# Designs tried in a protein design run: designed miniproteins, single chains, continued (2). Part 93

Each design is a single chain, and the fold is of that chain. pLDDT is the mean over its residues in the fold that is shown.

## One batch from the design tools (miniprotein)

Design m7222
Fold by ESMFold2-Fast:
Structure m7222 (fold): chain A 90 residues (1-90)
Amino acid sequence: LNKAIGYLYLAAYFAEQGDVENAIAYARKAIDLFAEETGLSPEVAERVRKRVEELLKKGGNLAQITVELYRLAQEDPELAAAFKKAEEKL
C-alpha cells in the first residue's frame, strides 16, 4: 500500500511537470500494486488504468484523478470495497 501511494505521488509529480509518459508509467505501477493488495479483479483494475491514463493524457492532475476514482467507486461496488480495504491498511 505505501509503495502504491508512493508511485501515485510520483505519477502526480510527473503529470505536473508535463511528463505524461512517466506519469502514466508510475500510475500503472500504483494501480497494479493497489489491485494486488486489495484483491481487485483484473477487469476492474484495467478499467481504472484506462480512466487514469486518459485523464493524464488530457493534462489531468491528482485532484482530478481523485475525483474520477471516487466517481468510479460510486458505480462499481468492487472498486468501493477495494478503497475501503486500502483505507483499513493505512
Scores: mean pLDDT 78

Design m7223
Fold by ESMFold2-Fast:
Parts: sequence; C-alpha cells; structure tokens
Structure m7223 (fold): chain A 65 residues (1-65)
Amino acid sequence: MEKRKETLKKELPEIKDAFRQIADAIYRVALERHPPEKLPQIEAEYQRILDTIDEDFKKAEEELK
C-alpha cells in the first residue's frame, strides 16, 4: 500500500498539470467559439475550473500525507 501512495504523491503534480492543460484547452476553444460579450462568463468559468482543480488536488495531497 505505501509504495502506491509514494508513486501517486510523486505523480500528483504531473496529473494536476495535465488537468490544468485540459482547462486551458477548454478556455481557448470557448474564446474561439463565443462572441466577445461572453468573455466575462468564459473567464469566470475558467477560474472556477482552476480553483476546483487546486482544491481537489490539495485534498488528495493531504490524504497522501
């Protein structure tokens, strides 16, 4: 069990970066597909996704300690 926790702990930053890259890709597509009037809503949604990623990975990191 401990070896799996150590591996996940080491891989968490890479997995977190992958989720952030996905969020960035979604944000970029949204910017391309929606009119400028939607920019504040798109930016708010992007920030919400980033905050969710940060909170979820913070919890996962605390559970692996």
Scores: mean pLDDT 78

Design m7224
Fold by ESMFold2-Fast:
Structure m7224 (fold): chain A 80 residues (1-80)
Amino acid sequence: KPLTPEERVRKILEEAQKKFDELKAKSTDPEVQEEIDYLRKLLEEAAEQAIKLNTPEAVDRFEKASKEALERAEKILKES
């Protein structure tokens, strides 16, 4: 059974949220934790938009945005 666009977005978001939680746990700096939380919130908002659009193209854009957000969070940790 192929996943619907909504199911694909929700799965990508769940996996990304777990990774954000792991990255946040690696820092004791409240400022770094706040920046990671902000990126998580932006990704959650992007997920809601992708679900509303309900197209394969929106899922692909969301997957790219999720990857970029996680890479940015890793960079924030490395530069702290």
Scores: mean pLDDT 84

Design m7225
Fold by ESMFold2-Fast:
Structure m7225 (fold): chain A 79 residues (1-79)
Amino acid sequence: MEKAAREAIGLAATALVKQGRHELAHETLRRGLELIEKGDYIGAIEVALKALESLPESPEVREARERVEELLREAKEKA
């Protein structure tokens, strides 16, 4: 599930940058990559989802959240 975790973190960081949340995007990317390096793929996806939940609702944020939630479900099935 490393690919799923990397996709989730990338989606969250991109959404945060687009919303002007550069500091949170940097922290989300750094924390997510640290968890991926430790093999905690579920933790990394949860970090991505938490970051997206901090953003105001928009179609782009909703689409990213739905994709990250799907990736989280897949990761939990394979754990």
Scores: mean pLDDT 83

Design m7226
Fold by ESMFold2-Fast:
Structure m7226 (fold): chain A 86 residues (1-86)
Amino acid sequence: MLSVSLAVEKEFPDTVLVRATVTNSAPGEVVVAQIWDEESGTSSETLRAEAGETVELQIEAPKGSTVKAVAASTRSGEVRTASLSL
């Protein structure tokens, strides 16, 4: 099973550091994950989560933005998304 969650890691005066946690519990699957700020278009690097792995990604986004995260299986085509309004 794929899970994606977003959380505020730290707040600054004008920006927020957001963490995405992606868990790939599916046996034999590879998951690709990315986090981005929808308004500015700023995105993290893409990370791979192997079967049984949890990976974390971070992005700093302006207050008032919406941060989104995606995790996609390379085999099944399963996609999970999360969003957080700042």
Scores: mean pLDDT 80

Design m7227
Fold by ESMFold2-Fast:
Structure m7227 (fold): chain A 75 residues (1-75)
Amino acid sequence: SKKEKIDELIKNLLEQAAKYGKVTADLDSLAEQAGVSKEEIMKALKEYEEKGLFKVEIDGSQVTITLTEKGKEAL
């Protein structure tokens, strides 16, 4: 399903952010990998950001995910 593919990609990004504190990815590449639109990826990232465990920053087609202090304590 679309949600399952998106969740798998986001999980991989979060694992990288947890390991390195920060990860940067290309939204177009993520959309192609999941078989969804950039808008769907952005919506999913925002939903996860609202949990307060990481910060999402978007600049053009680049997304940067930074693990928050709360995220480090919860994970």
Scores: mean pLDDT 78

Design m7228
Fold by ESMFold2-Fast:
Structure m7228 (fold): chain A 91 residues (1-91)
Amino acid sequence: AFDVRELLTPEGEKAFDVTLKNLKATKSPLLVDLFAREFAEAVRAELDSFTPEQLEKIRKLLEKALDVAKEIGSRQAIENLQAVIDEIEKR
């Protein structure tokens, strides 16, 4: 399970970037879909508890994951990540 609060730390952001690099290297739509689902679900669970500044940082992390999903062609990941980004942008 994702600890989204940990991703808001410098150490968590660095670990996230390493995870995305590794996912991109696998070229596996299945692994990207699983990652995107867990990330999207974790963000949605806490959406109402984030400050606007935290939501902006989370949106940027979601966009980084979306870029990887688009590069690999993971349609389900693209749909799940874009839906959460759209929910944040409407707030």
Scores: mean pLDDT 86

Design m7229
Fold by ESMFold2-Fast:
Structure m7229 (fold): chain A 68 residues (1-68)
Amino acid sequence: AREVIREAEKLALPKLTPEQQQILRAIFEAALRRDSVELVRKGAEALEKAGYTEAAKILRESLEQALA
């Protein structure tokens, strides 16, 4: 799972502002620490509920690309 999470991070980060990158790095770091793709999905849900709809979309799309 770590390889998929790292690939999703590489795909997502260039599409984000520096401030959004800091938030998403925290999500990816937690997911890598637990070796859990599920934590990336939960992070995207939390972002969407907090009003960061575009960042959540980028995170979900990057994860789908990394899984393909």
Scores: mean pLDDT 80

Design m7230
Fold by ESMFold2-Fast:
Structure m7230 (fold): chain A 75 residues (1-75)
Amino acid sequence: SAQELVDQADQLYRQGYQAFRQGDLERARQLFQQAIDLYEQALSQITDPKKKLELEIKLGIVRLLLGVTNTLLKL
C-alpha cells in the first residue's frame, strides 16, 4: 500500500539522517536514495491533494539532503 511505502521510506530517511550526522556519507547517500525511490512510488499511488502535498514536501527535504551529501562526497 502507499502507506506501507511511506512508512518504509520514513524509516530509511531516519537511518540516512543518522548516518549523515555520524559522517557516514556513503551510507547516508544510499539510504536517502532508497527513501526517495519509495516516496516516489507512494506519490504515484496517492490522489488526495493534502496527502500528496505532505509527501512532496518530504521528498523535497530528502532530495535536498541527498544533494548536500553528494556535494560533500565530491570534496
Scores: mean pLDDT 90

Design m7231
Fold by ESMFold2-Fast:
Structure m7231 (fold): chain A 76 residues (1-76)
Amino acid sequence: MKYTVEDVKEALDKAIAEMENPEVKQRLRDTVDRAAAAGKTAEQILNELGRLAREHPELKPAMDLLFKYLDELVEK
């Protein structure tokens, strides 16, 4: 499947809306915004988020939700 940077941002917004920890929300937003500003593709951004979640296990639930919402966006 191919995602756009906008698809990643939309899925992230939905995922973090279900998270209660404001630090986790801000870190994920900052990571995506920084990577997008650097001209990274959606796949590169997802790879960076996956690496970040491996280093910070508290981010894994948000990442699982992100992929769920990305799959829903591609189906429509």
Scores: mean pLDDT 78

Design m7232
Fold by ESMFold2-Fast:
Structure m7232 (fold): chain A 84 residues (1-84)
Amino acid sequence: SQLDKDIAIALILIAYGIVLANEKDKTPEERLKIAKEVLKRVVENLSHLLSPETKQKILEAIDKAKTVDEMVDAAISIIENENF
């Protein structure tokens, strides 16, 4: 449903905001590594809102991302474009 998509996106954005606030003194490479670990945990905990296929696509996008912004944008785009 749209509500499930909105909740998933909101939780991803909240996690992103927390990473930015707590890791501001880190290098971009260190922030990306930490952000990937945090977002993977968030996605794993959204198994009740996300199909296994959508979850796998997001995890693959996280692994391929070269920046935190690219990673977050890709995850949101996947959620918005999938039917669930």
Scores: mean pLDDT 76

Design m7233
Fold by ESMFold2-Fast:
Structure m7233 (fold): chain A 76 residues (1-76)
Amino acid sequence: KKEIANEATRAASKVPGVDTRGANAIGTAVEKYIDASEEELYKAVFDALMQAGLSPETAEAAARAAVDAVKKYKEK
């Protein structure tokens, strides 16, 4: 759902080094891969941030934050 994607984008955007472009890239990747596996979602967010010019360290931290947020909001 759009709400889960928005919350995951917000959580990942709090990672130091994620600018507005990075936040938009996270949102797009989360929306496309929201129903994918955790590994596929992580890879999609990581690749999107690397394409946006973020460091590998920042991209890894933001991808983990996005996956963790999606897991939390999918738990019933």
Scores: mean pLDDT 79

Design m7234
Fold by ESMFold2-Fast:
Order: structure tokens, then C-alpha cells, then sequence
Structure m7234 (fold): chain A 71 residues (1-71)
């Protein structure tokens, strides 16, 4: 399990993931392909960080949501 001291870091990455999904959804709605590409790469970086922090299930759920928005 991740130590208590790392919970704030995990919470921050989860918050960043939620914000990235919201921005990505808005970029898709606006037809901003450049922003969609940028946010998708950022999302992959967040997935890798969550895996590194020992949260692979959360990383997988986030990646699935990311893919559903981009289609």
C-alpha cells in the first residue's frame, strides 16, 4: 500500500486527471484537434504516474474514460 505521506500526491494526480478529462471533453466538443492531442498526451502521463504510485486500477479506469471521450 502507498504510505499516508503519498496520499496527497495521489489525490493531486487524481484531481489533475479529472480536470484533464473535463478539458479534453470540452476540446472535443469545440473541435480543437490540437488541444485534444495535447490533453491526450497529458492524460497518458497521468496514467503512468498513477501506475507508478501503485494505483493501476485507477489508472486503468482513467485511461478507459480518456479513450471514450476521444473515440
Amino acid sequence: MIPEASDEEVARDVADAERTLKELEQAVKNGDSKKVHELSLKGIGIVLRLVGLGRPDEARAFLKRLNEIVK
Scores: mean pLDDT 77

Design m7235
Fold by ESMFold2-Fast:
Structure m7235 (fold): chain A 98 residues (1-98)
Amino acid sequence: MKKVKEARNKLAIKFSSAGILIVGAIEEARRKGNDDAEEQALRLRRQLLEVMRKSEKAEKDYKEGKMSEDEYLKKLEEAIKEVDRLTDEIREIERKAL
């Protein structure tokens, strides 16, 4: 339980941080009239929402006893890695296009 709570808190912080960066990238792309950068940032926003939905489903399955604690921890770790990848892609958009 304690390890699950720590991983969930870490993931929640990363979701918030990635969301802020994506919104900033969308606004900057619009300000500069860069349609390609805006579309890339919107794609990353859609991917972030998919990771969030997958994480919520895994939490529900875990709470309903359909998933072990070890399986749920692996899903949380996978989600954390995916959010880190999205954050790196946002930074790359900012470096190249903004």
Scores: mean pLDDT 85

Design m7236
Fold by ESMFold2-Fast:
Structure m7236 (fold): chain A 108 residues (1-108)
Amino acid sequence: MHYTLLRVLGLSRDMTEEELRELAEKYGEVLEVDVERDKNGNSRGSALVRFASEEDARRFEEAMNGRLLGGRRLHVLRLPANPSTEEWLAIGLEEAELFGAPVYETPL
């Protein structure tokens, strides 16, 4: 079985796992959605989405990557990302300039 895991950055902190699942289901079969949260349970503005197929994940990526949602730019990355990239992107959620430099999708 093939499935694809994506990381979505730049989400509103008000975005729930249910809302993100509904959005992602427009593009294909969603197996899992996990919104990243801080120690207090508040959303960090990032999430992991697992699709049943690579084609479904690609459709979501092409439609959502770089899209403005609620005034924030969404960034969609394919995983597994290397650990240093993941930490760098988590920091980048607080900095708009870092959203334009995904290591895996658009390397130099």
Scores: mean pLDDT 67

Design m7237
Fold by ESMFold2-Fast:
Structure m7237 (fold): chain A 63 residues (1-63)
Amino acid sequence: SDIRDNTIALLQSYGISRAQADQYIAQYGAGPSLISQITGLSAADFARIRANNPDAARQRILA
């Protein structure tokens, strides 16, 4: 689905492997809530961090 494909592309843009992205989607489901569940941040807070500091957003996902 477009949601799944967009979620995989987003995770891979942060340096997450396809296999790791598939595991995250299996655990949390595809879509915007996945990023909140991985990072512990609201969607709004994550979007703010990503806009102002992409490296900090990447570190939150890779932690």
Scores: mean pLDDT 77

Design m7238
Fold by ESMFold2-Fast:
Structure m7238 (fold): chain A 74 residues (1-74)
Amino acid sequence: SDEEILKAYEEAKKAIEEGDFETAIIKAGQLVKGIDDPEVLKLYRQLTAAIVAKDKEKALELLDQLLEAALKAK
């Protein structure tokens, strides 16, 4: 649902901002759960790479793009 996607987005965003990268990966995974769309999967992989690299600015930008793509793909 939109509510579950938005909740996962807010929790992922907070985790990235706080430097809790393990929680950020888990919440990003929850945001894309059940969505089998090539653009969503591409953005999720790019976001995960940015989180692993501890690049907060890039991770937040990719998270915003992932939210938009996920809401369109469901």
Scores: mean pLDDT 86

Design m7239
Fold by ESMFold2-Fast:
Structure m7239 (fold): chain A 67 residues (1-67)
Amino acid sequence: SGNPAVIKLQQQLKKAGFLPEDYPIDGIFDDTFEEALEKFIAHFDKDKDGVLTKEELEEVKKKYPAE
């Protein structure tokens, strides 16, 4: 069993193309997920502070909603 928040992020990263199509949605925070998450944050973090703003997070949810 994995963390539900990690599962949702894995689904979003996979839909956004930051994780491979064969990557398991298991809720485990591994090195591959960490690298994908860092790239995803960097892509959507317009302030380049390593933290998504509320507006940037809403834009991400709109384009790549978790099912």
Scores: mean pLDDT 69

Design m7240
Fold by ESMFold2-Fast:
Structure m7240 (fold): chain A 81 residues (1-81)
Amino acid sequence: SEAEKEIERLRKELREALKLPDAERRARAEQIVERATALSQELLAQNTPENRELALEFDIIAGLARIVLGVLRIEEENAAK
């Protein structure tokens, strides 16, 4: 399905983002959060069991990208002290 292809694409993009410098990693992680969240919401507009499972996969990706952003924020706060 198109959703399964997007899940694979976003997972690859997140993996590649981890190799980037901090500023680029943040920008990529923010884009992944936005895209994954939007696709999760789109799937849940047709609230089927299959769409709920796919939406959860997007939510997991968004959650991982938010963890990346959280770590970057803590590192910046510590550097500013």
Scores: mean pLDDT 86

Design m7241
Fold by ESMFold2-Fast:
Structure m7241 (fold): chain A 88 residues (1-88)
Amino acid sequence: SAEEERRRELREQLRRAYRRLGEALGRGVSDEELAALIRELERELGLEIPPLSDEELREDIEALRRVVETGSEKTEPVALVREGYAAA
């Protein structure tokens, strides 16, 4: 079905997005560069979620850095981010 196809494509895009975020973190990019990448991904994915405020984005970037370093979360998104981080 069209819904299943769209869901599959979105999952693949999300997995690639998480890996790209990890790679950027592994390269030691600035918070500004990481914020720009997240904004680009928000636009590309076309999610029906309001875009993050600058404050929320800063908090999320800090959280991403922590989960990559500590491994405190064992979800698939965190695993993909850590995979990208290791590849950088």
Scores: mean pLDDT 73

Design m7242
Fold by ESMFold2-Fast:
Structure m7242 (fold): chain A 95 residues (1-95)
Amino acid sequence: SEVLEKVEKLKKEALEAIKKGDEEEAVKKIEEMEKLILENKDSLTPEELEFISKKADEIAKAAKEAGLKEVQKKALELNTLVGVYLLELAVKEVM
């Protein structure tokens, strides 16, 4: 999936920004991930959403360890968005 390849790249770039203490750049990478997910919402599978959730969680953990509160908040918000999409798909499957 091209979307998953872009998500993995953005996650790696966000983690590098966190390691450097560049909170602004890390937030920007998370916002780019959010835009990518929003643009592809209708075509994302549950497995792809679970993959993205894991990447958002990795960013949130790294941000927490580094003390970057805004980055942690943005990553958790992204993971919440993905969780809502997963729930919507799960509900649709039982209708």
Scores: mean pLDDT 87

Design m7243
Fold by ESMFold2-Fast:
Structure m7243 (fold): chain A 86 residues (1-86)
Amino acid sequence: MFDYSTLPDYDPKLEPVLEEARERLLEKYKGKATKEEIEEAIAIVYRTNYDPETGGFYESVSSKETSTSVDKVVELASKILDTKLS
């Protein structure tokens, strides 16, 4: 399990969203990216999309809508991974 507590202003309510996104990305990028590269991409998404003014993650990512939030994290992390792998 990735230690998400190292992220700035970590919200434990988002941990299930981040872990589900990690599992989807590990399957999507199997043989194309390392576990460490996937975990780094998720950490970048969190760090660049966390809003300290609202005390929450990027707009449209929430613990209440886990499925939609997971899809958004996967999309953003995939853009980072695709840029790095191209």
Scores: mean pLDDT 66

Design m7244
Fold by ESMFold2-Fast:
Structure m7244 (fold): chain A 100 residues (1-100)
Amino acid sequence: DRAARLERLERLAEEARKELEKEAEEISKYDPELAEQYKKTGLEVIEAGVEIARLEWARAAAPTPPSEEERARYEALVARGRELREKLQKIKEEIKKKLE
């Protein structure tokens, strides 16, 4: 059921946002600018993940294949999500250096 999956996705996203905010607050004690970058990038990662999941589920239920525009939009979103995750990983590595 798509409605139940969407509700689970929204719940997981909300919990991830709350955890991210708690982590950013702790990091801000050492580096406020790095904490802000972590929070901003982390929120963008969560948002991209939710959008990708919603599009994938919508496409799975569609009776026709995606249009070229829809496909390009999906591919761009997936690429953005990957780029954001790589950026977040670099921020996490920098945080680790600050906490040592």
Scores: mean pLDDT 83

Design m7245
Fold by ESMFold2-Fast:
Structure m7245 (fold): chain A 66 residues (1-66)
Amino acid sequence: MEDTPEALEYEKKAKEAPDLVESVVYRALAAAYHYKDLSLAPELAEKWIEALDLSEEQRKKILERL
């Protein structure tokens, strides 16, 4: 199954991201575009926040961008 151009672009941005906040934001957006449902982006981001054991401040910064 081919990914959307946006999903591939955000996956690349996540890989090249200079910090964890930007990496998680781009990963969540890439996954949301892959599922074609942008409303999933915060839920997907929270899974990455939990997996990486990020701080509450980092979580707020990530969710603010989504």
Scores: mean pLDDT 78

Design m7246
Fold by ESMFold2-Fast:
Structure m7246 (fold): chain A 92 residues (1-92)
Amino acid sequence: MRSKISFDESVEELAKTLVLTLSNPTVRFLLGPEIADLLIEMKKRDPEKFRELLKNPAVREAIQALLEAIPKSVRDRFLAALTPEEKELLGL
């Protein structure tokens, strides 16, 4: 399977893209489930890079807004993919 986000992209570039994309409420409601699934796939491919993304406060706020916008089934799947440490970083 092909990721739309390059594996070679920096944490800063990924953070900027994610924050900008999720700042739009319409994007969160219409593409939220797809973005949540993309984040789960990214974590499976590079858990360390995903953890570094969660250290950015703007990324954490963007993901929290995403979790409020997506259906409960998608949210539960996303939360099940997180470690206890990652949940703590997100205030969960």
Scores: mean pLDDT 76

Design m7247
Fold by ESMFold2-Fast:
Structure m7247 (fold): chain A 73 residues (1-73)
Amino acid sequence: DDAFNQIKAMTPDEIRDLADSARHSMTPDQVQQLQQLADQITQAENDGDDDKKNQYRQQMAQLLVQGSQSVGP
């Protein structure tokens, strides 16, 4: 999926910036989940766990897609 591939290429700082920008288009709960996933990705990188890092990045991409579908007045 395009969103997953884009997120996979991002640095932790870029992921945190993305989570912050999503605050305008997502619920507070979704934004909190994005921030938690960004922290988990950073931790997985520190641990050298590529499988967990990729899993968390995939979850982040799915959450972003769900957030886009939830946007409305």
Scores: mean pLDDT 72

Design m7248
Fold by ESMFold2-Fast:
Order: C-alpha cells, then structure tokens, then sequence
Structure m7248 (fold): chain A 65 residues (1-65)
C-alpha cells in the first residue's frame, strides 16, 4: 500500500467518505476511477473515500517546482 499526506482539509459528505486534516498521513488502499481514493486513517481507525486532489503520495512526487 502507498502512504499519502493530506495537503487540503476535507470534510466527509457521506458515511462512505472520510474527514481528513492537513498534515495527516493516510494509507492508500485503492485508487478508484471516479477520482476518489479509498484510504485508511489510523487516527479514526476507519477507511473511507476522499478526493485524490486532497492527497499527495509520499515518495512519488520528487520534482522541485
């Protein structure tokens, strides 16, 4: 599984989604086609869907702007 850092705060809009805070590390379980990723939060001990745009994969992006 991949680790991702939350770069934008997200508030869950349904029971299938997960609320995340900036700087939180989550485990990416599955990348879905609908632009949402299934992630696991150790803070809440739950998995849920979040928009991929609020996450940044740790170790995958190494390009200096």
Amino acid sequence: AKLAVVVKEYEAKSEEELSLKVGEIVEVIEELEDGKWLVYSARTKKKGLVPKEVLEIVGETNVTP
Scores: mean pLDDT 74

Design m7249
Fold by ESMFold2-Fast:
Structure m7249 (fold): chain A 75 residues (1-75)
Amino acid sequence: AVSPELQALHEKGKEIALKALTSLGVEEEKIREALEKLWEEAPHVIPGSLGAAPYLAELLGLPVEDVIKALKKAE
């Protein structure tokens, strides 16, 4: 069971991650696949947090610095 607070953070985090990664030219399908892998491999990581940047960068083959900047701008 996921707490309501953690669920809300994940939903907001997915929106932030989608906005950020779309701004970097990543296709929505690839973003969804990366978010699914992040949930399966590291469910404790909030997708829109800066802590998610190394995971998303590795999954999508992007520079970590670009992902960090895009996530900050997406908030």
Scores: mean pLDDT 79

Design m7250
Fold by ESMFold2-Fast:
Structure m7250 (fold): chain A 65 residues (1-65)
Amino acid sequence: MKKPSREELEEFLDYVSVKQDELARTLSPEEFAEKSRQLVDIIRKLLNGEISVEEGKKLVDQIVS
């Protein structure tokens, strides 16, 4: 799969940042650390072109739900 454009990547990282802030306010430190590791893995897969931006957003939503 093609790697995302810089603009698409910046939009995705902003999306993740908002969700991470929500998690930091609602979860325990231990739960937050676990969810943060999962978010980092999604970002890594996106940067490697293994998933699309749309797939990444779906995975992020599943983690924060």
Scores: mean pLDDT 79

Design m7251
Fold by ESMFold2-Fast:
Structure m7251 (fold): chain A 74 residues (1-74)
Amino acid sequence: SLAELLDEGARLAREIQELLKKLPAEEREVYSKEFRELSKKFEDALRANDLAAAREVLEQIRRLLEEIKRKVEE
């Protein structure tokens, strides 16, 4: 549902923002830019009422979260 997508998106955004604070400035900027681009795609999909596209972007955001987690552990 739309509510579930919004809730999951908000949860992922909070986790990404918290992890970004732990990265060096240069890496933080690169991942922040990527996250902003994905957030825009997610918002665009929701405005278009394209739930399938919104789910696909959410999967990309989950992959970004995993990449950031790996960088924090380095």
Scores: mean pLDDT 87

Design m7252
Fold by ESMFold2-Fast:
Structure m7252 (fold): chain A 66 residues (1-66)
Amino acid sequence: NLLVEIAAKDLGVPKSAVSRALAALRAGDEAAAREIAEEIGKRTGMPAEKVYAGLRSALAGLEAGL
């Protein structure tokens, strides 16, 4: 999916990490999604909450077929 590829490149992490986070959000597993956001935040130097918000935005775009 194009949106997953863009998010992974922008965050500098593997597509698998972004896909896992989006799958957790879709399943309603907020704890798992936040844990992955913390992992991405540590790698990028971004606050985990900001990464989490970005992942939720990416999920909305993915549901819109982007």
Scores: mean pLDDT 74

Design m7253
Fold by ESMFold2-Fast:
Structure m7253 (fold): chain A 82 residues (1-82)
Amino acid sequence: SELEEAEKLLEKARELARQAAQKGKELGNKMLALFGESYEGLARISLGVGKVTGDYKFAVEMIEKMIEALKTAIETGVPPKL
């Protein structure tokens, strides 16, 4: 189901967010650490919106984009620029 897919993606996003936060701490990069913590929260909110609206497609798409951003941040040590 779309809900099961969204929940599976949320757990993956949370794992990557923890890795980004930890990498930020190891590098002394406070922005990378905050990025990881913030994206964990945003992924949870995205799933919450999906649960309230029944629109899990947007939740899945948003969480997938967050996963991509988290992977890039972990690999490069650089969070997205504003």
Scores: mean pLDDT 81

Design m7254
Fold by ESMFold2-Fast:
Structure m7254 (fold): chain A 58 residues (1-58)
Amino acid sequence: SNLETALKDSEWSTPAAREALERARRENPGEDEESRLRRSAEATRAGVKAIEEAEKKE
């Protein structure tokens, strides 16, 4: 299933997430970009593995 992907999409579209993103950009426009990109890439890989494992169990 694509549960993790759906949850991430929902999180980004929530009003709270949007407000948090705007604040982050104001306070740290470029400082966390490298760290955020790295974490995003790792999270994506982990998510793909989790989905594959979930399908095997289902």
Scores: mean pLDDT 55

Design m7255
Fold by ESMFold2-Fast:
Structure m7255 (fold): chain A 81 residues (1-81)
Amino acid sequence: SMELGVVRVGLAVLIAFTEDEKAKKLAQEGLDIITRVEEGKLSKEEAIKKLDEIIEKAKEVENEEEKKLLISYAEKAKEIL
C-alpha cells in the first residue's frame, strides 16, 4: 500500500540519519515487521503485537524528536495493517 510505503520511507530515513543506536535498532525492527507482513511471513495480529513492543521501547529513546517519529510511524503502521 502507498500509505505503508510512506511509513517505510520514514523509518528508512530515520535509520540513515540517527546517531542513536537504540532508535536505529527499533526503526530497523519496524521495517522488518512491515516487510514480513507484506511477504506473508507474519500475520497482522502478530505484527500489531510487535509494533506495540516497539512503541513501548521507543519511550526509552532519549532523543525526543526520534522518539516521537518512531511512535508515530509504528502507530501509523498499526492503523494501516
Scores: mean pLDDT 85

Design m7256
Fold by ESMFold2-Fast:
Structure m7256 (fold): chain A 89 residues (1-89)
Amino acid sequence: METELTLLRSGYEMGKSLDKETYEKAIKMLKKHTDAGSRGAAVVLAGLAHGGYEAGILSKKEYNGLVRYSAKQLGVSPSTLNELLRRAV
């Protein structure tokens, strides 16, 4: 079974490697699954946001918005999720 850190790393690697169009489609799909209650999708979305920010696809404001969105679904603070993101990469 995948750990939250493994899912964060997978999302991060995808965010760094995907072209902008595929990245935007991935964000949209993961948001739909996150809204449907998928905790795994919320974790991958946070990693994807971090990778996209590092790759220059997202602004800091967009990155912070996605982290808050994922954190809300996971029932954790954005600061807790940011600490997990730092540990994952």
Scores: mean pLDDT 82

Design m7257
Fold by ESMFold2-Fast:
Structure m7257 (fold): chain A 60 residues (1-60)
Amino acid sequence: DPNRAGAEAAYRALLPRVSEEQARRAAEAYLRGRPLSEVVPPDVAVEAFRAGREAADRAE
């Protein structure tokens, strides 16, 4: 499932930069099609979303 792969990658990308709780909420936002910047700072949200998109593309 590309959406699940994307959410998991976004979560892993966020963990070193934000709390586990924030990373989980951002992954949930990704699954709901909501902007990650609603949960985490915009710069971190951009990198996490990019990681999620890359993982989703690989999962096909």
Scores: mean pLDDT 79

